# Designed miniproteins, single chains, continued (3), part 18

Each design is a single chain, and the fold is of that chain. pLDDT is the mean over its residues in the fold that is shown.

## One batch from the design tools (miniprotein)

Design m8601
Fold by ESMFold2-Fast:
Structure m8601 (fold): chain A 85 residues (1-85)
Amino acid sequence: MSAEELVKEAIKVAEELLKEKDILKQIGLALRAIGLNIDALSLAPNDKKVQEAVDLINQAILAALQGDLEKAKELLKKAQEILDE
């Protein structure tokens, strides 16, 4: 799996987080997405596109855990747009 593929999987997991209503399951999904982002950064430590997408995904996870689903959706959309460049 490439760094870009790992970041795309992290976006999918974060989108599942936005739909989850159980706090403990939300935490599990957040940790899964963060783990995928760490793996992506480890595979591509100098890839600015990967770094920027990961930062946006981490911000989206934090927003979702704080209940700001609209901000989380917008941040995930921006992360996907960076990967599609």
Scores: mean pLDDT 86

Design m8602
Fold by ESMFold2-Fast:
Structure m8602 (fold): chain A 109 residues (1-109)
Amino acid sequence: SVEELERRLLELWERLQALYAELRAAPPEERDALTRELIGLVRELAELLRRLLEVADPADEELRTRLAALAEGAVGMLEEVLAEQEVSPALRAELEELIAELRELREAI
């Protein structure tokens, strides 16, 4: 159901916020592993957003506003990671690709 998918999305968003806070507080030696974990959770978020867009009523403006805010929040989080963290070229490329994917999803909302 839409309600079940939205509940799962909100639970995942809360996990993402907690992991992001942990990443920002982490010592340098832990940041790469936490960044990879963050990327994994954001990919799960993108997939749940895509599934919600498939089943949600296009006329439900309130739901779409909430989904748009979550997509924008995820983009902001990844952009901060790119700006603040020294990451490998491969990890930077993954972050940039994921930001582009989330922006495409935001446009579809």
Scores: mean pLDDT 83

Design m8603
Fold by ESMFold2-Fast:
Structure m8603 (fold): chain A 91 residues (1-91)
Amino acid sequence: SNEEILEKANKAAEEFKKYLIELGVEETVAQELAGYFGTLLMQGLLGKLSKEEAIELVREYLEYYRKEGKLTEEQAEEAKKKAEELLEKYL
């Protein structure tokens, strides 16, 4: 159901945000990244995006934040791994 999709996406986004904050990512940046991740997962759960496409898009978005100086290289690498793990778990 749509309710189950929303619940899964929200749970995964919340887990991702918490992980980013534990990595030392600034709260606003963590919120932005978690929101984008949740949107990608929701699109995947609706069958509008493949798992491979979602992984590539989140990788590109995290790399963009690293280049903008909003994430360290270590934070971007760990965030990428966590996002891929969550996409594997929920998709």
Scores: mean pLDDT 88

Design m8604
Fold by ESMFold2-Fast:
Structure m8604 (fold): chain A 72 residues (1-72)
Amino acid sequence: NESTLQFVAQELLESPLTKKRAELLSQLTGLSIDDLIDLDTEIGVIALKSAVMRKPLTNDEIIQEAVRRFSA
């Protein structure tokens, strides 16, 4: 569900992915811990690439791009 992925991506962008938080998000969303780690990594990559742009991406744009890539 794309809306669930957007919610999770926003949570991952706002706060570090700890073991306890990953387990809680997994239980609430049905995503695996590995999927959460992959999504967190993708958000980090997009954010770093955005930092070198003339107009950096907004948080919403980072979330949308991460969800798009993860769902591919």
Scores: mean pLDDT 80

Design m8605
Fold by ESMFold2-Fast:
Structure m8605 (fold): chain A 81 residues (1-81)
Amino acid sequence: MEEALREAEEAAREALELLKEALEDPSKIPEVIAQLEEMAARGSPAQAQTYQLAVAMLRQVLEGGEEMAEKAREAVREIEE
């Protein structure tokens, strides 16, 4: 359990950095989604869940445009606080 929590925390930090980068430059969102999906495929189940949540968030931004991008940025700020 402790190992899985540590792995999930590390994955969350990596996912958060990629989310921030993609939200700052939305043109990079497809590339970041691809990176997160690769990381999910190679990671543990706990890491995969974390990366897939980030992918889902970025996909919503691609579908919803700027309004969804603002909501995602707010969610990222909430996690960082």
Scores: mean pLDDT 77

Design m8606
Fold by ESMFold2-Fast:
Structure m8606 (fold): chain A 108 residues (1-108)
Amino acid sequence: AEIEATAQRVLELLKSDSDEDKLEALNLIVQALDGATPEQRDAFLEALGKEGLKRLAELIKDENPVVRLTARSLIRGLYLFSSSKTRKLILEAVKEVDPELAEELEKM
């Protein structure tokens, strides 16, 4: 699997204001992480980078309720099953968008 290529495609979709592109990005993240090892998961999230994680976190405030609920669920799952290093990256991104959700994640 080309982890970097998938991360680049996700980042491109997350830069779009289209609901369809946002949902495609969320679906691609789910697919990329399905059956992934912790190492593969960390590599994918590192390839998304700070910018990608911030754009993903911004979806928790999206006007579309399907986008919001899917993004919140995905971020909680990513945090729960990530390494300590990747959890810090997720918390940093979420804290800039939704400090209350960041506090909830830290209590997990």
Scores: mean pLDDT 83

Design m8607
Fold by ESMFold2-Fast:
Structure m8607 (fold): chain A 92 residues (1-92)
Amino acid sequence: MNVMEEESLEELKKGLEAQIEALEKFLEAVKAGKIDKEKAKEVLETLEKDLEELEEIAKKLIEENGDLEKAELLLEFVEKGRKLLEEIKKEL
């Protein structure tokens, strides 16, 4: 029984869910005209690079027969994040 590994995955999941919620709030703020379009574009470029790095980490975990649950959580986050970033781009 590895209680610390289960707690680490739960903390990761909560952190990723909080990031998705933050992106949803960012989309709503862009739709409401509360964010400068130039600043929003700079933030989007940084977030896209972060998602690419997370996807590569997840792929490496799968290839090395590492933590597959962690890899699945990261890939699900990347997919949801990219979808939200595309929606934000449409509003800019």
Scores: mean pLDDT 79

Design m8608
Fold by ESMFold2-Fast:
Structure m8608 (fold): chain A 98 residues (1-98)
Amino acid sequence: SMSARMVKEAEEGGNTEKVLEELFERMKTADEAERLLITALALGIMIKNKEPVEKAVELARLAGLPEEVIELIREGIRDPENQERIVELLKPLAEELL
């Protein structure tokens, strides 16, 4: 998928910052469904590259995610239990919009 390709590109290119910047820019003009997809992609990239939690929180706020999801990200996006809960909360929203 396009999502898997972008994650692979970030890993192979060693240019995580550029990919994240492109996703943030795209989010400014994205609709609600596209913002959720961009957010899921960027969060996946941030987790893999151990990016600061503050960047993940900023992304979630720009995407208009529920405060519960933002709090889970702030508490520890790298925690597998928090990751599972975030996916559980976002999956129904993504399925409804996509």
Scores: mean pLDDT 67

Design m8609
Fold by ESMFold2-Fast:
Structure m8609 (fold): chain A 85 residues (1-85)
Amino acid sequence: DLVEKLKELLETLEVEGDPLEELKELYEKYSKTHPEIFYESVKEVEEALKSLPRELIEKYPLRTILGAAAKLLKELIEEKLKEKE
């Protein structure tokens, strides 16, 4: 369950570096080479974020939310790539 993974990441993640740079690197690496996997994974992360209670989103800084989303997106892309190879 992606929602449960996202909750765990929000509770445990220490955000190192810039989450926007990590998202940019994922976009540059995967959006051209594996667009279907990339955009499908983005949609799944967006749906997981929308499924979180408002109270939980308001509890965390935007940097932490973006960091958790970037980490989840990376893991989903890597998992889908392994299934296709």
Scores: mean pLDDT 79

Design m8610
Fold by ESMFold2-Fast:
Structure m8610 (fold): chain A 63 residues (1-63)
Amino acid sequence: SVAEKLRRLAEALEQGAEDLIRYAKEKNLTPEQRQKIMDFAEENRKAAEEYRKLAETLEKLAS
């Protein structure tokens, strides 16, 4: 279903955010570089939440 595909996209975005946060913590980066990576991670987390909400809405409409 479209809802299932959206949930898979949300999971991929969350995994990407976790990988970015881990990278930012483990690597010798400038504060500016670290902040940029953390900002990308936050964007991915927000997108994941939006896709989950959309998936829930679509499942509710299909009931």
Scores: mean pLDDT 85

Design m8611
Fold by ESMFold2-Fast:
Structure m8611 (fold): chain A 75 residues (1-75)
Amino acid sequence: MTEEEKREEVYKRMMEEIEEKLATTEDEAVREALRGARELYERLAKAKSEEERQRLIEEASERYREVGERAEAAL
């Protein structure tokens, strides 16, 4: 596989995980954050450099982590 193909597989898996969370989450704030993370992964596919992609991945991962914590706190 090319490096580009490997990234596409990673993005696909991350987006699938977000969709699973979205399907089970009722908290609107959590859902909004998950949609934001999904949007970031879409932008990752258009990123022009490895540094830009890495930053976007880190940002999306950070948001996803916070969303998980917030969902637990909201219960």
Scores: mean pLDDT 69

Design m8612
Fold by ESMFold2-Fast:
Structure m8612 (fold): chain A 110 residues (1-110)
Amino acid sequence: SDSDFQQALKQIHKLVREMVGKILELFEKNNVKVSDGDEARLRLLLEGGAHSFLEGVFRGEDPEELREKLKESFVESIVDIFKPSKELTEEVKRLVEEFMEKVLAIAEEA
């Protein structure tokens, strides 16, 4: 329902804030410079992607297919924006996997 969708969006907003914080902390600890513009791009990327995932699921698209496509897109976009080392990219992949697991759980409960 529209009410369930709106409640899921609120959960997504909280999750995005948490995940942005985790990625920024990881980058700061590894001496990756993050501008205010890069932080805004990261936030919009995660929020927009998660919102599109939720809409897709509510429209009857396959959640697992959407999850894999978004996971790949998020990692590629984060690597393009921040250009992390190979080792740091593996940590980014882990955080993106955690984020997508939580997004999927929100979508399945809504």
Scores: mean pLDDT 83

Design m8613
Fold by ESMFold2-Fast:
Structure m8613 (fold): chain A 70 residues (1-70)
Amino acid sequence: MKLTREEVRERFRKLADEGIERGLSLDEIVQRLNEEYDRLVAQQPDQRDMLHDVYGEVMTEVVERVRALE
């Protein structure tokens, strides 16, 4: 079944939010997002471009959020 852009965005944001709430380092949060991205690409290779776009969007948001915490 094909994933929607919103479903993928919600999934990545949920992982990022959980990592931030748990006080994980930026490197640990990035690793978790990378693991989810790799899993989704393996399951839905035809959606790689969309998955990459959403992954990049959420990763940018996470980096800015963590940096804002100083």
Scores: mean pLDDT 83

Design m8614
Fold by ESMFold2-Fast:
Structure m8614 (fold): chain A 68 residues (1-68)
Amino acid sequence: STAADKRAAMAERLRAELDALTDEDLREMARELGVSVGTVRKALAALRLLIESGDAAAAEAFFEEALA
């Protein structure tokens, strides 16, 4: 169960890091990446879905649908 415990701890840390992001942080990421703030928000929403579900395919599908 060491791998499961490590994955759970990583998911918890990533969720906390995402929750700590401010609107200013999102604007700065958008500038650095050369994309819109909306694109950054969609990517973070997909990442939150991945963290909560553990389903990379579902998160990717969500992000693709959001960009369509």
Scores: mean pLDDT 74

Design m8615
Fold by ESMFold2-Fast:
Structure m8615 (fold): chain A 71 residues (1-71)
Amino acid sequence: SMAEELREEFEREFREFLKSLGFSDEQAEKIINSADVKAAALELGASEEEAEKIERFAKEKQRELVRRYLA
């Protein structure tokens, strides 16, 4: 479905972003599946600055997904 394709695209891009910041695939998976991505990143050793970037990335991608899903 469109929702599944958009979610897969979001998760792939988010995972690649997290890996670019030095997270492992396992750590990235935990952050992506968390209800609070900023808190999860901080728990895994991210700096406040990295956690803020992660939260901004996730929120922007979630807005894009919702916009495309409702279009």
Scores: mean pLDDT 81

Design m8616
Fold by ESMFold2-Fast:
Structure m8616 (fold): chain A 104 residues (1-104)
Amino acid sequence: MKKKILFIAAGGEGSAGAAAEAANYAVSEAELEAIKEGYDEIHVEPAAVTEEEFEEAKKKVIEEAEKLVKENPQYILEIEEEEIYDESSGAKAKVLKATVTEGE
């Protein structure tokens, strides 16, 4: 009944190839989880393979989520950052999730 929107930014750590794989894996898992939880909209930034790219992706995600809350004062913004470990590649990924949910 209440609209729920997810913005995702992910960045991998390790070698360039391993970082890309880990970041893409983390994005895919976050998208599947959000679909399972019934999110109405999911917006994903391209997977980052450097810390600089990840910081830029995080800024964009936060800006878009904050803009939505400014336009809709009843919306609630939650920001979470998680580390995901990809056992197959041995690389770590960081995922920033900005969740916007209708208040009440």
Scores: mean pLDDT 77

Design m8617
Fold by ESMFold2-Fast:
Structure m8617 (fold): chain A 107 residues (1-107)
Amino acid sequence: TAKLLKETYGEEVAALMMAGLAQSYRKQGKLDLSIRLAEDGAKSVPDESSRFYTIIGESYRDQGKLDKSIEYYQKALDLDPSNQRARELLAETYEAMGDLEKAAAAR
């Protein structure tokens, strides 16, 4: 229902509300719901896609899907190289995989 939020509150506020809800689902362990909502947010508010791809990456990491997590953090950084959270989480995920060289390069 990203469309309803955009029509009611505008795109930036809709993105913040959807991102907040996706993070809430992630913290509750509702990881598939978090991913689906963040995917909907990225499609509905393309200018905020970096934020949503970061959340998708965090949810995949919580599922133990570290390769998927890395893919989405890289997508977030490709869209917004200034996304410090995605950069930090990418480095931490490489460290979790034992790839210290890639972890250092991501910082």
Scores: mean pLDDT 85

Design m8618
Fold by ESMFold2-Fast:
Order: sequence, then C-alpha cells, then structure tokens
Structure m8618 (fold): chain A 110 residues (1-110)
Amino acid sequence: SAADEAETFIATIEAETPELVKLAASEDPRDRALALARWTVLLAEFDFLMRMLQRDPSLSPEEQRALIQRLADTVIRALDAMIEASNDEEFKELLRRERERVERLREELL
C-alpha cells in the first residue's frame, strides 16, 4: 500500500541522513555531487509518494493527512541538517529551494 511505501521511505531517509549530512559538509565537490544525485532520487520518490497517499482508498482522510505530514517533516528535517552542515553557499541555496518546494507541496496537500 501507499502507507507501507511511505513508512519504508521515512525509514530510508532517516537511515541515509547521517551519510548525506557528511557528504554535504565535505569540501570535496564530488562528495556534494553524490549527495545531490542521491537527494534527486529521494525527492522524486517523495513527490510520487505524496501523490499516491492522496489517492489511496484504503486510508482515511485523517490517516492520509498524518502520513503526508510525517513524510514532509522527515524530508524537511533531512534538508535542514544538510543545509546546516554545508559550507558551500551555492549548495545551500540549492537545498533551500528544494526545502521551499517541499513546504509548498505540504501546504497544498494539507
């Protein structure tokens, strides 16, 4: 179900966040490129899951809203950690734009 996929995604983000933060903090542009590449895949999965939760008939509206909130909060926490850890202003700006996109999607769906 979309709910099971959402729980798996939350666990994946939580498990990967320490390594993504480490890569974001790196002075090596190759490490930051790896963080962006992985994050691009994760954000595509996030966008897909948010839409799937809105269409899952097995979930009550209350359960849909709770999962949407938890997904968005998890992604925002990971982005905030990467932004805080990074020393590169262009990389920080890119992450801030993604954070704003996630916030807008959350507001639209809640």
Scores: mean pLDDT 87

Design m8619
Fold by ESMFold2-Fast:
Structure m8619 (fold): chain A 69 residues (1-69)
Amino acid sequence: KKREEELKLIEEYRKKAKEVKEKEEKGIYVVEAVVIDDGNILKSEEIEHENREEALKKAREIAKKFRAE
């Protein structure tokens, strides 16, 4: 059961990746910070930035804060 739920989350992530590519063509990078517990998404936040490295940096900080809470 958990294995199928993880696969569904991966598939949803791949679908979101297509939307991210459209935004990248507009010069915006999109990343998502997600906290998953027992196959459920407890917290998620999308980060958009003009710079890919800054977007990833913000996503990591948000994920770190989610885990600290």
Scores: mean pLDDT 68

Design m8620
Fold by ESMFold2-Fast:
Structure m8620 (fold): chain A 85 residues (1-85)
Amino acid sequence: MEEVEKLIEELQKIIEEAVNLAKTKELSSEGLSLVIAAALTAIGGIVEAELMIRRGAPLEEVVKSLKANKKSAEELLKKAKELAK
């Protein structure tokens, strides 16, 4: 459970970074789309984890799902940062 909580906190930080990037950087339409995609991927990852836990999925599977969503969200945010000028 501790690892699940840590991964959810990491996804929450990705959402915060996405919002902060939009506040502090001038973004192209493509850059803004990537920021939105990163934030939505992170939110979706948290929601999916909650549903998996509620349905009694093994914690190992919840961790795998969270790690996959975190990796995807981080890649999207990284691309957005590269386009932020």
Scores: mean pLDDT 86

Design m8621
Fold by ESMFold2-Fast:
Structure m8621 (fold): chain A 87 residues (1-87)
Amino acid sequence: SSSLEKLRKLAKEYAELVANQAPPEEIKKKYDEILEFAIKNKISLRELRKVLSEVVEEFLKETGNEDLANELRIAGEVLVSEVHKRQ
């Protein structure tokens, strides 16, 4: 679906910002954009978890960076929790 493709693109953009050590304000803006997108488009918690985990696994496979992968996993779990609280 087009909404899941957009979600995956946003999640990849977030991962790239974290990997490149972008300013915290820029990282937070992208995080908030993902959160808003998931709520507005009524993305299920199952689909959200699946997309976020797939992005983490792709970055781990491409970079071999376990620290980055773990940081992204933690951010993803916080994001899922925030989406759940708003339901």
Scores: mean pLDDT 87

Design m8622
Fold by ESMFold2-Fast:
Structure m8622 (fold): chain A 72 residues (1-72)
Amino acid sequence: GEADLRIAREAAERVKREDPGVKEVRVELTPAGVVVVVTGSSEEAGKEAAKRTAEAIREADPSLRAVVVGRA
């Protein structure tokens, strides 16, 4: 729902603020759940930031169904 979108967006925006290697975050609500795309300065930076974002989402709501993708 919209609450799931807010939780995921908050986590992604926090990671972006803390990590200068993150260029962009995109959060979308789909019928299957929330999808987060973390774009880094490199593929490695994107993947590491995506991992941190997924961990933050799990800590906030372990029942939230989210897919987190890291990319360059």
Scores: mean pLDDT 82

Design m8623
Fold by ESMFold2-Fast:
Structure m8623 (fold): chain A 73 residues (1-73)
Amino acid sequence: MKEQIEQDTRNLAAIRDRIPEETVLAGSKELVEELAKTDKKKASETAKRYSEAAEPVFPEASEELKKLSEELE
């Protein structure tokens, strides 16, 4: 889990200057919302993981994904 989050953070950092934070947030929310249609618990955990991965690179996206995770619990 922690290693996966660190890898996700590195991948986000690599694309930071190429993709707007709003686009990353929109894509992440769409994926989490799609997962929530079949498994709300898995969607919540996914949103939390994405929030943690985004925190050092996209802090606003991280905050919104954290809120989404809490709403899905």
Scores: mean pLDDT 76

Design m8624
Fold by ESMFold2-Fast:
Structure m8624 (fold): chain A 72 residues (1-72)
Amino acid sequence: GSEAEILAMNGDQLAVLLGLLVMDAKDLGYEALQKQAQQLLDDYRAGKLTLEVAKQQAVELVKQYRALGVDI
């Protein structure tokens, strides 16, 4: 999805995206990205981040995946 698609997500859609990012990084062996995606998901689910802040961090995380050639 594009940056605009991520910013349009509701909380449930964002949690699904972050879970998929954790799984993709794990399957590809990108340990640092897996830990970053898991931490973002955990912090968002724990209420440590607002939806708006979590979306911005998800956009930056997806940019890192795309820079490595991961198709998301």
Scores: mean pLDDT 85

Design m8625
Fold by ESMFold2-Fast:
Structure m8625 (fold): chain A 76 residues (1-76)
Amino acid sequence: SEAETLARLREALELYMDGRLAEARADPAATPEQLAELEAVRDEALRRLAAARSVAEAEAIFEETLARVDAILERA
């Protein structure tokens, strides 16, 4: 069902973000600014996914969040 797909997308994003934050916190090259930005992106994405009314909306939030996280972490 759409409700089950939405629940899976929310769980997947939460696990992904928790993993990325744990890796960033363990990285001595990560800046305090990058960590703060990652935490803000995580909090916003989880709030938006909780309010998402369709799979398409949830997928768009998920994809935007992945792109933002990649951009932050690839700042070498």
Scores: mean pLDDT 84

Design m8626
Fold by ESMFold2-Fast:
Structure m8626 (fold): chain A 59 residues (1-59)
Amino acid sequence: MLADVEAYVDDVGRFLGLTPEQTQGLKDLARRLLAAGASRDDVLDAVNERAGELWGEQA
């Protein structure tokens, strides 16, 4: 469900030290994928991949 995925994104952003803007971008990504009919597992995988990219760009 969207709320579960958004909570997951908040946790990921908090653990990786992402900015509020980056965290919101991940929530937008998750919402778009769910609206397109992606499964929860696919959405979580995409969020993890994108979060890792953002973290790598800041390191």
Scores: mean pLDDT 80

Design m8627
Fold by ESMFold2-Fast:
Structure m8627 (fold): chain A 57 residues (1-57)
Amino acid sequence: SSGNIRRLARALGVSPRAVRRALQASGLSAEELLDLYRAGNEEFLANFRTLARLLGA
């Protein structure tokens, strides 16, 4: 959902476009990413943030 993407973008310090591109590249839904964020999987989140920054130029 658009609201989840905006929230995740803010939390990760990237643009909403970057989150959408990274989700598409990783095959994850916004809901799955939000669940991983809530679970505190810091290693996964660091890797996802890096991917989002690379894709969200």
Scores: mean pLDDT 80

Design m8628
Fold by ESMFold2-Fast:
Structure m8628 (fold): chain A 115 residues (1-115)
Amino acid sequence: DRKKREEEVTKESKQVYDAFQQGYRDGVAQARRLPLADAERAAADALAQSRASKDIVQRSYLLGYYVGLADVVADRLAAAGDLARSQALRRQSAIEYTSTMIEIVGELTDKMLGL
């Protein structure tokens, strides 16, 4: 039973990591292709979808997608001279990343402990 839980948690942890990385790559690529206003909207939509998701792998993908979009949008805002919106978005992205990853790690820890 413990070995089965360790194997399932290890597998799910890898899926969470891979999903975030894929989301990040997709978000960066998408933000570079979109007009700035559309990229900002896509980031807000991705964050809302991440918060609404109950599946941790899907939530991790959408978080990665949001962070990737937000990083490119923040860079573009800074390049355009909008340092205030750039800094606010970087701060929000860091808070959302930290908060969501703490929740995901907590869920994986509970599964490992058989809770």
Scores: mean pLDDT 90

Design m8629
Fold by ESMFold2-Fast:
Structure m8629 (fold): chain A 98 residues (1-98)
Amino acid sequence: SVAAEFEARLREELEKFIRELLEKGMSNEEAYTAGMLMGVQLLAAEALRQGLDAEAVRERALAALEPIREKLAKENASPEEAAAAFARTLGAVFREAL
């Protein structure tokens, strides 16, 4: 499905992005916040391409991801774990909008 392909691609891109930020000396809080915001932007862009309400999808994604971001930062999660959690949540928001 479009949502499953998007989720898989998003997971890989977010893992790479978060890892690069951490390697550049960003804190977990900073790197995971940036990763969350990139994921939301990529989902909103995909939603727009699918003819969905990109603004509504963005708002739902931000609300769903913020508690996850906070938990991941507190638990010192790996870039892999953070990317997987963000991608799963964003994929679920996308599926609900389709």
Scores: mean pLDDT 89

Design m8630
Fold by ESMFold2-Fast:
Structure m8630 (fold): chain A 82 residues (1-82)
Amino acid sequence: AQEAVELLRQAAKAAEAGDGKLAAELTIQAADIALQEGIIDDDLAQSLKETARRLETADDKERRLIAKGLRTAAEQLEKRAA
């Protein structure tokens, strides 16, 4: 649980720093771990992976918006894991 939350927070930081590829990789890792731990379902895991795909090609404005979404997702996972 905590590992997936930490990875999403790291993904948001990478996106804010302009590293969309690293942000995408960390988002995919977080989705896989959260799904494996039963914190999220397949639909939410696929949504996170779709977000990761957009991070790889996003411009600066879109990347900042996605980073905010990743921080929100991390907060939601933390609440589910508590």
Scores: mean pLDDT 82

Design m8631
Fold by ESMFold2-Fast:
Structure m8631 (fold): chain A 84 residues (1-84)
Amino acid sequence: SKMEEIQKMLESLLKWLKTVPGIPEEILKEMEELVKNTKNLSIDEIIEKLKEIQKKIEELADPEVARQALTYINILIKELEKLK
């Protein structure tokens, strides 16, 4: 289903974020919650959650780490917007 594909995309993002040194634990926890809750959320709600996570990354992470994570999440948001 469309939501199962979205959940896998979010799982791939989470897996990648876990490999990036310097990502705050709070960000990883919020991503884990988003992955678990994917089927209970609309696409718009998932996009808004990803935007909230981007804002926290900008505030909490080192700029070099932030740039890579923000780029990945921005690409994912654009892909999710196409699914609406």
Scores: mean pLDDT 85

Design m8632
Fold by ESMFold2-Fast:
Structure m8632 (fold): chain A 63 residues (1-63)
Amino acid sequence: MSSSQLKELAERLGISVSTVRRLEKELQKLSFPLSQQTLSELAKKFGISQSTVHQLAVELSRL
């Protein structure tokens, strides 16, 4: 995924580009669809909502 696409996602979700990059790296290690437990753990780890993690995972899987 391009640097500009990561910036646009970060701005739309209200999180930092570095958070998007770190979460993308973690999501690349996981099988989809994500379990509720995985969503909860990632949300807690990155200090964001489970819905934000899910939205980012869907966006990254479509790119």
Scores: mean pLDDT 76

Design m8633
Fold by ESMFold2-Fast:
Structure m8633 (fold): chain A 76 residues (1-76)
Amino acid sequence: STKEKEIEDLINFARQVFPEADPALFDTLEEDLKEIEDDTFLQAAIKDSRTLLEKGDLDLAVGVVALIRGVEKATS
């Protein structure tokens, strides 16, 4: 599916930019993205996390995805 490929592409990008990071951070990022059901929230999470990854901030990228997932679950 397009959603699965977009998530995979983002995780592969994160692994390439942060090759020495704890693999658990990538697993957390992937799991949180997969739990987002609304496409608008998912696209925001992918866009914002990618921007933060490009700026060199993996921890904040993981945090923003967790926050967006939390907002979706709170508003559903």
Scores: mean pLDDT 87

Design m8634
Fold by ESMFold2-Fast:
Structure m8634 (fold): chain A 86 residues (1-86)
Amino acid sequence: MREELRKKLEEAVKLAEEKGLTDMANAIRQIGDRLLAAETPEELEVAIAFLAMLYGIAKSMGYDEIAEKLKEAVDLARRLLEERRR
């Protein structure tokens, strides 16, 4: 799960960089680093909330490919959160 999550985040960053969206690429990288470094369920939940917000921004701006990769990352991160709560 963690490596799969990292891969989806890297794919989203690459798509943002390919489109010249430097600020978005940096935001995805920062949120992704926080998410991968989360040690508590609470830290993970906060990181997921920021990633979901970034997904909403990408979708509203018409960057559908980036939005889909961010959605996949959110879904994977939510699975990690559920595993920690069981």
Scores: mean pLDDT 82

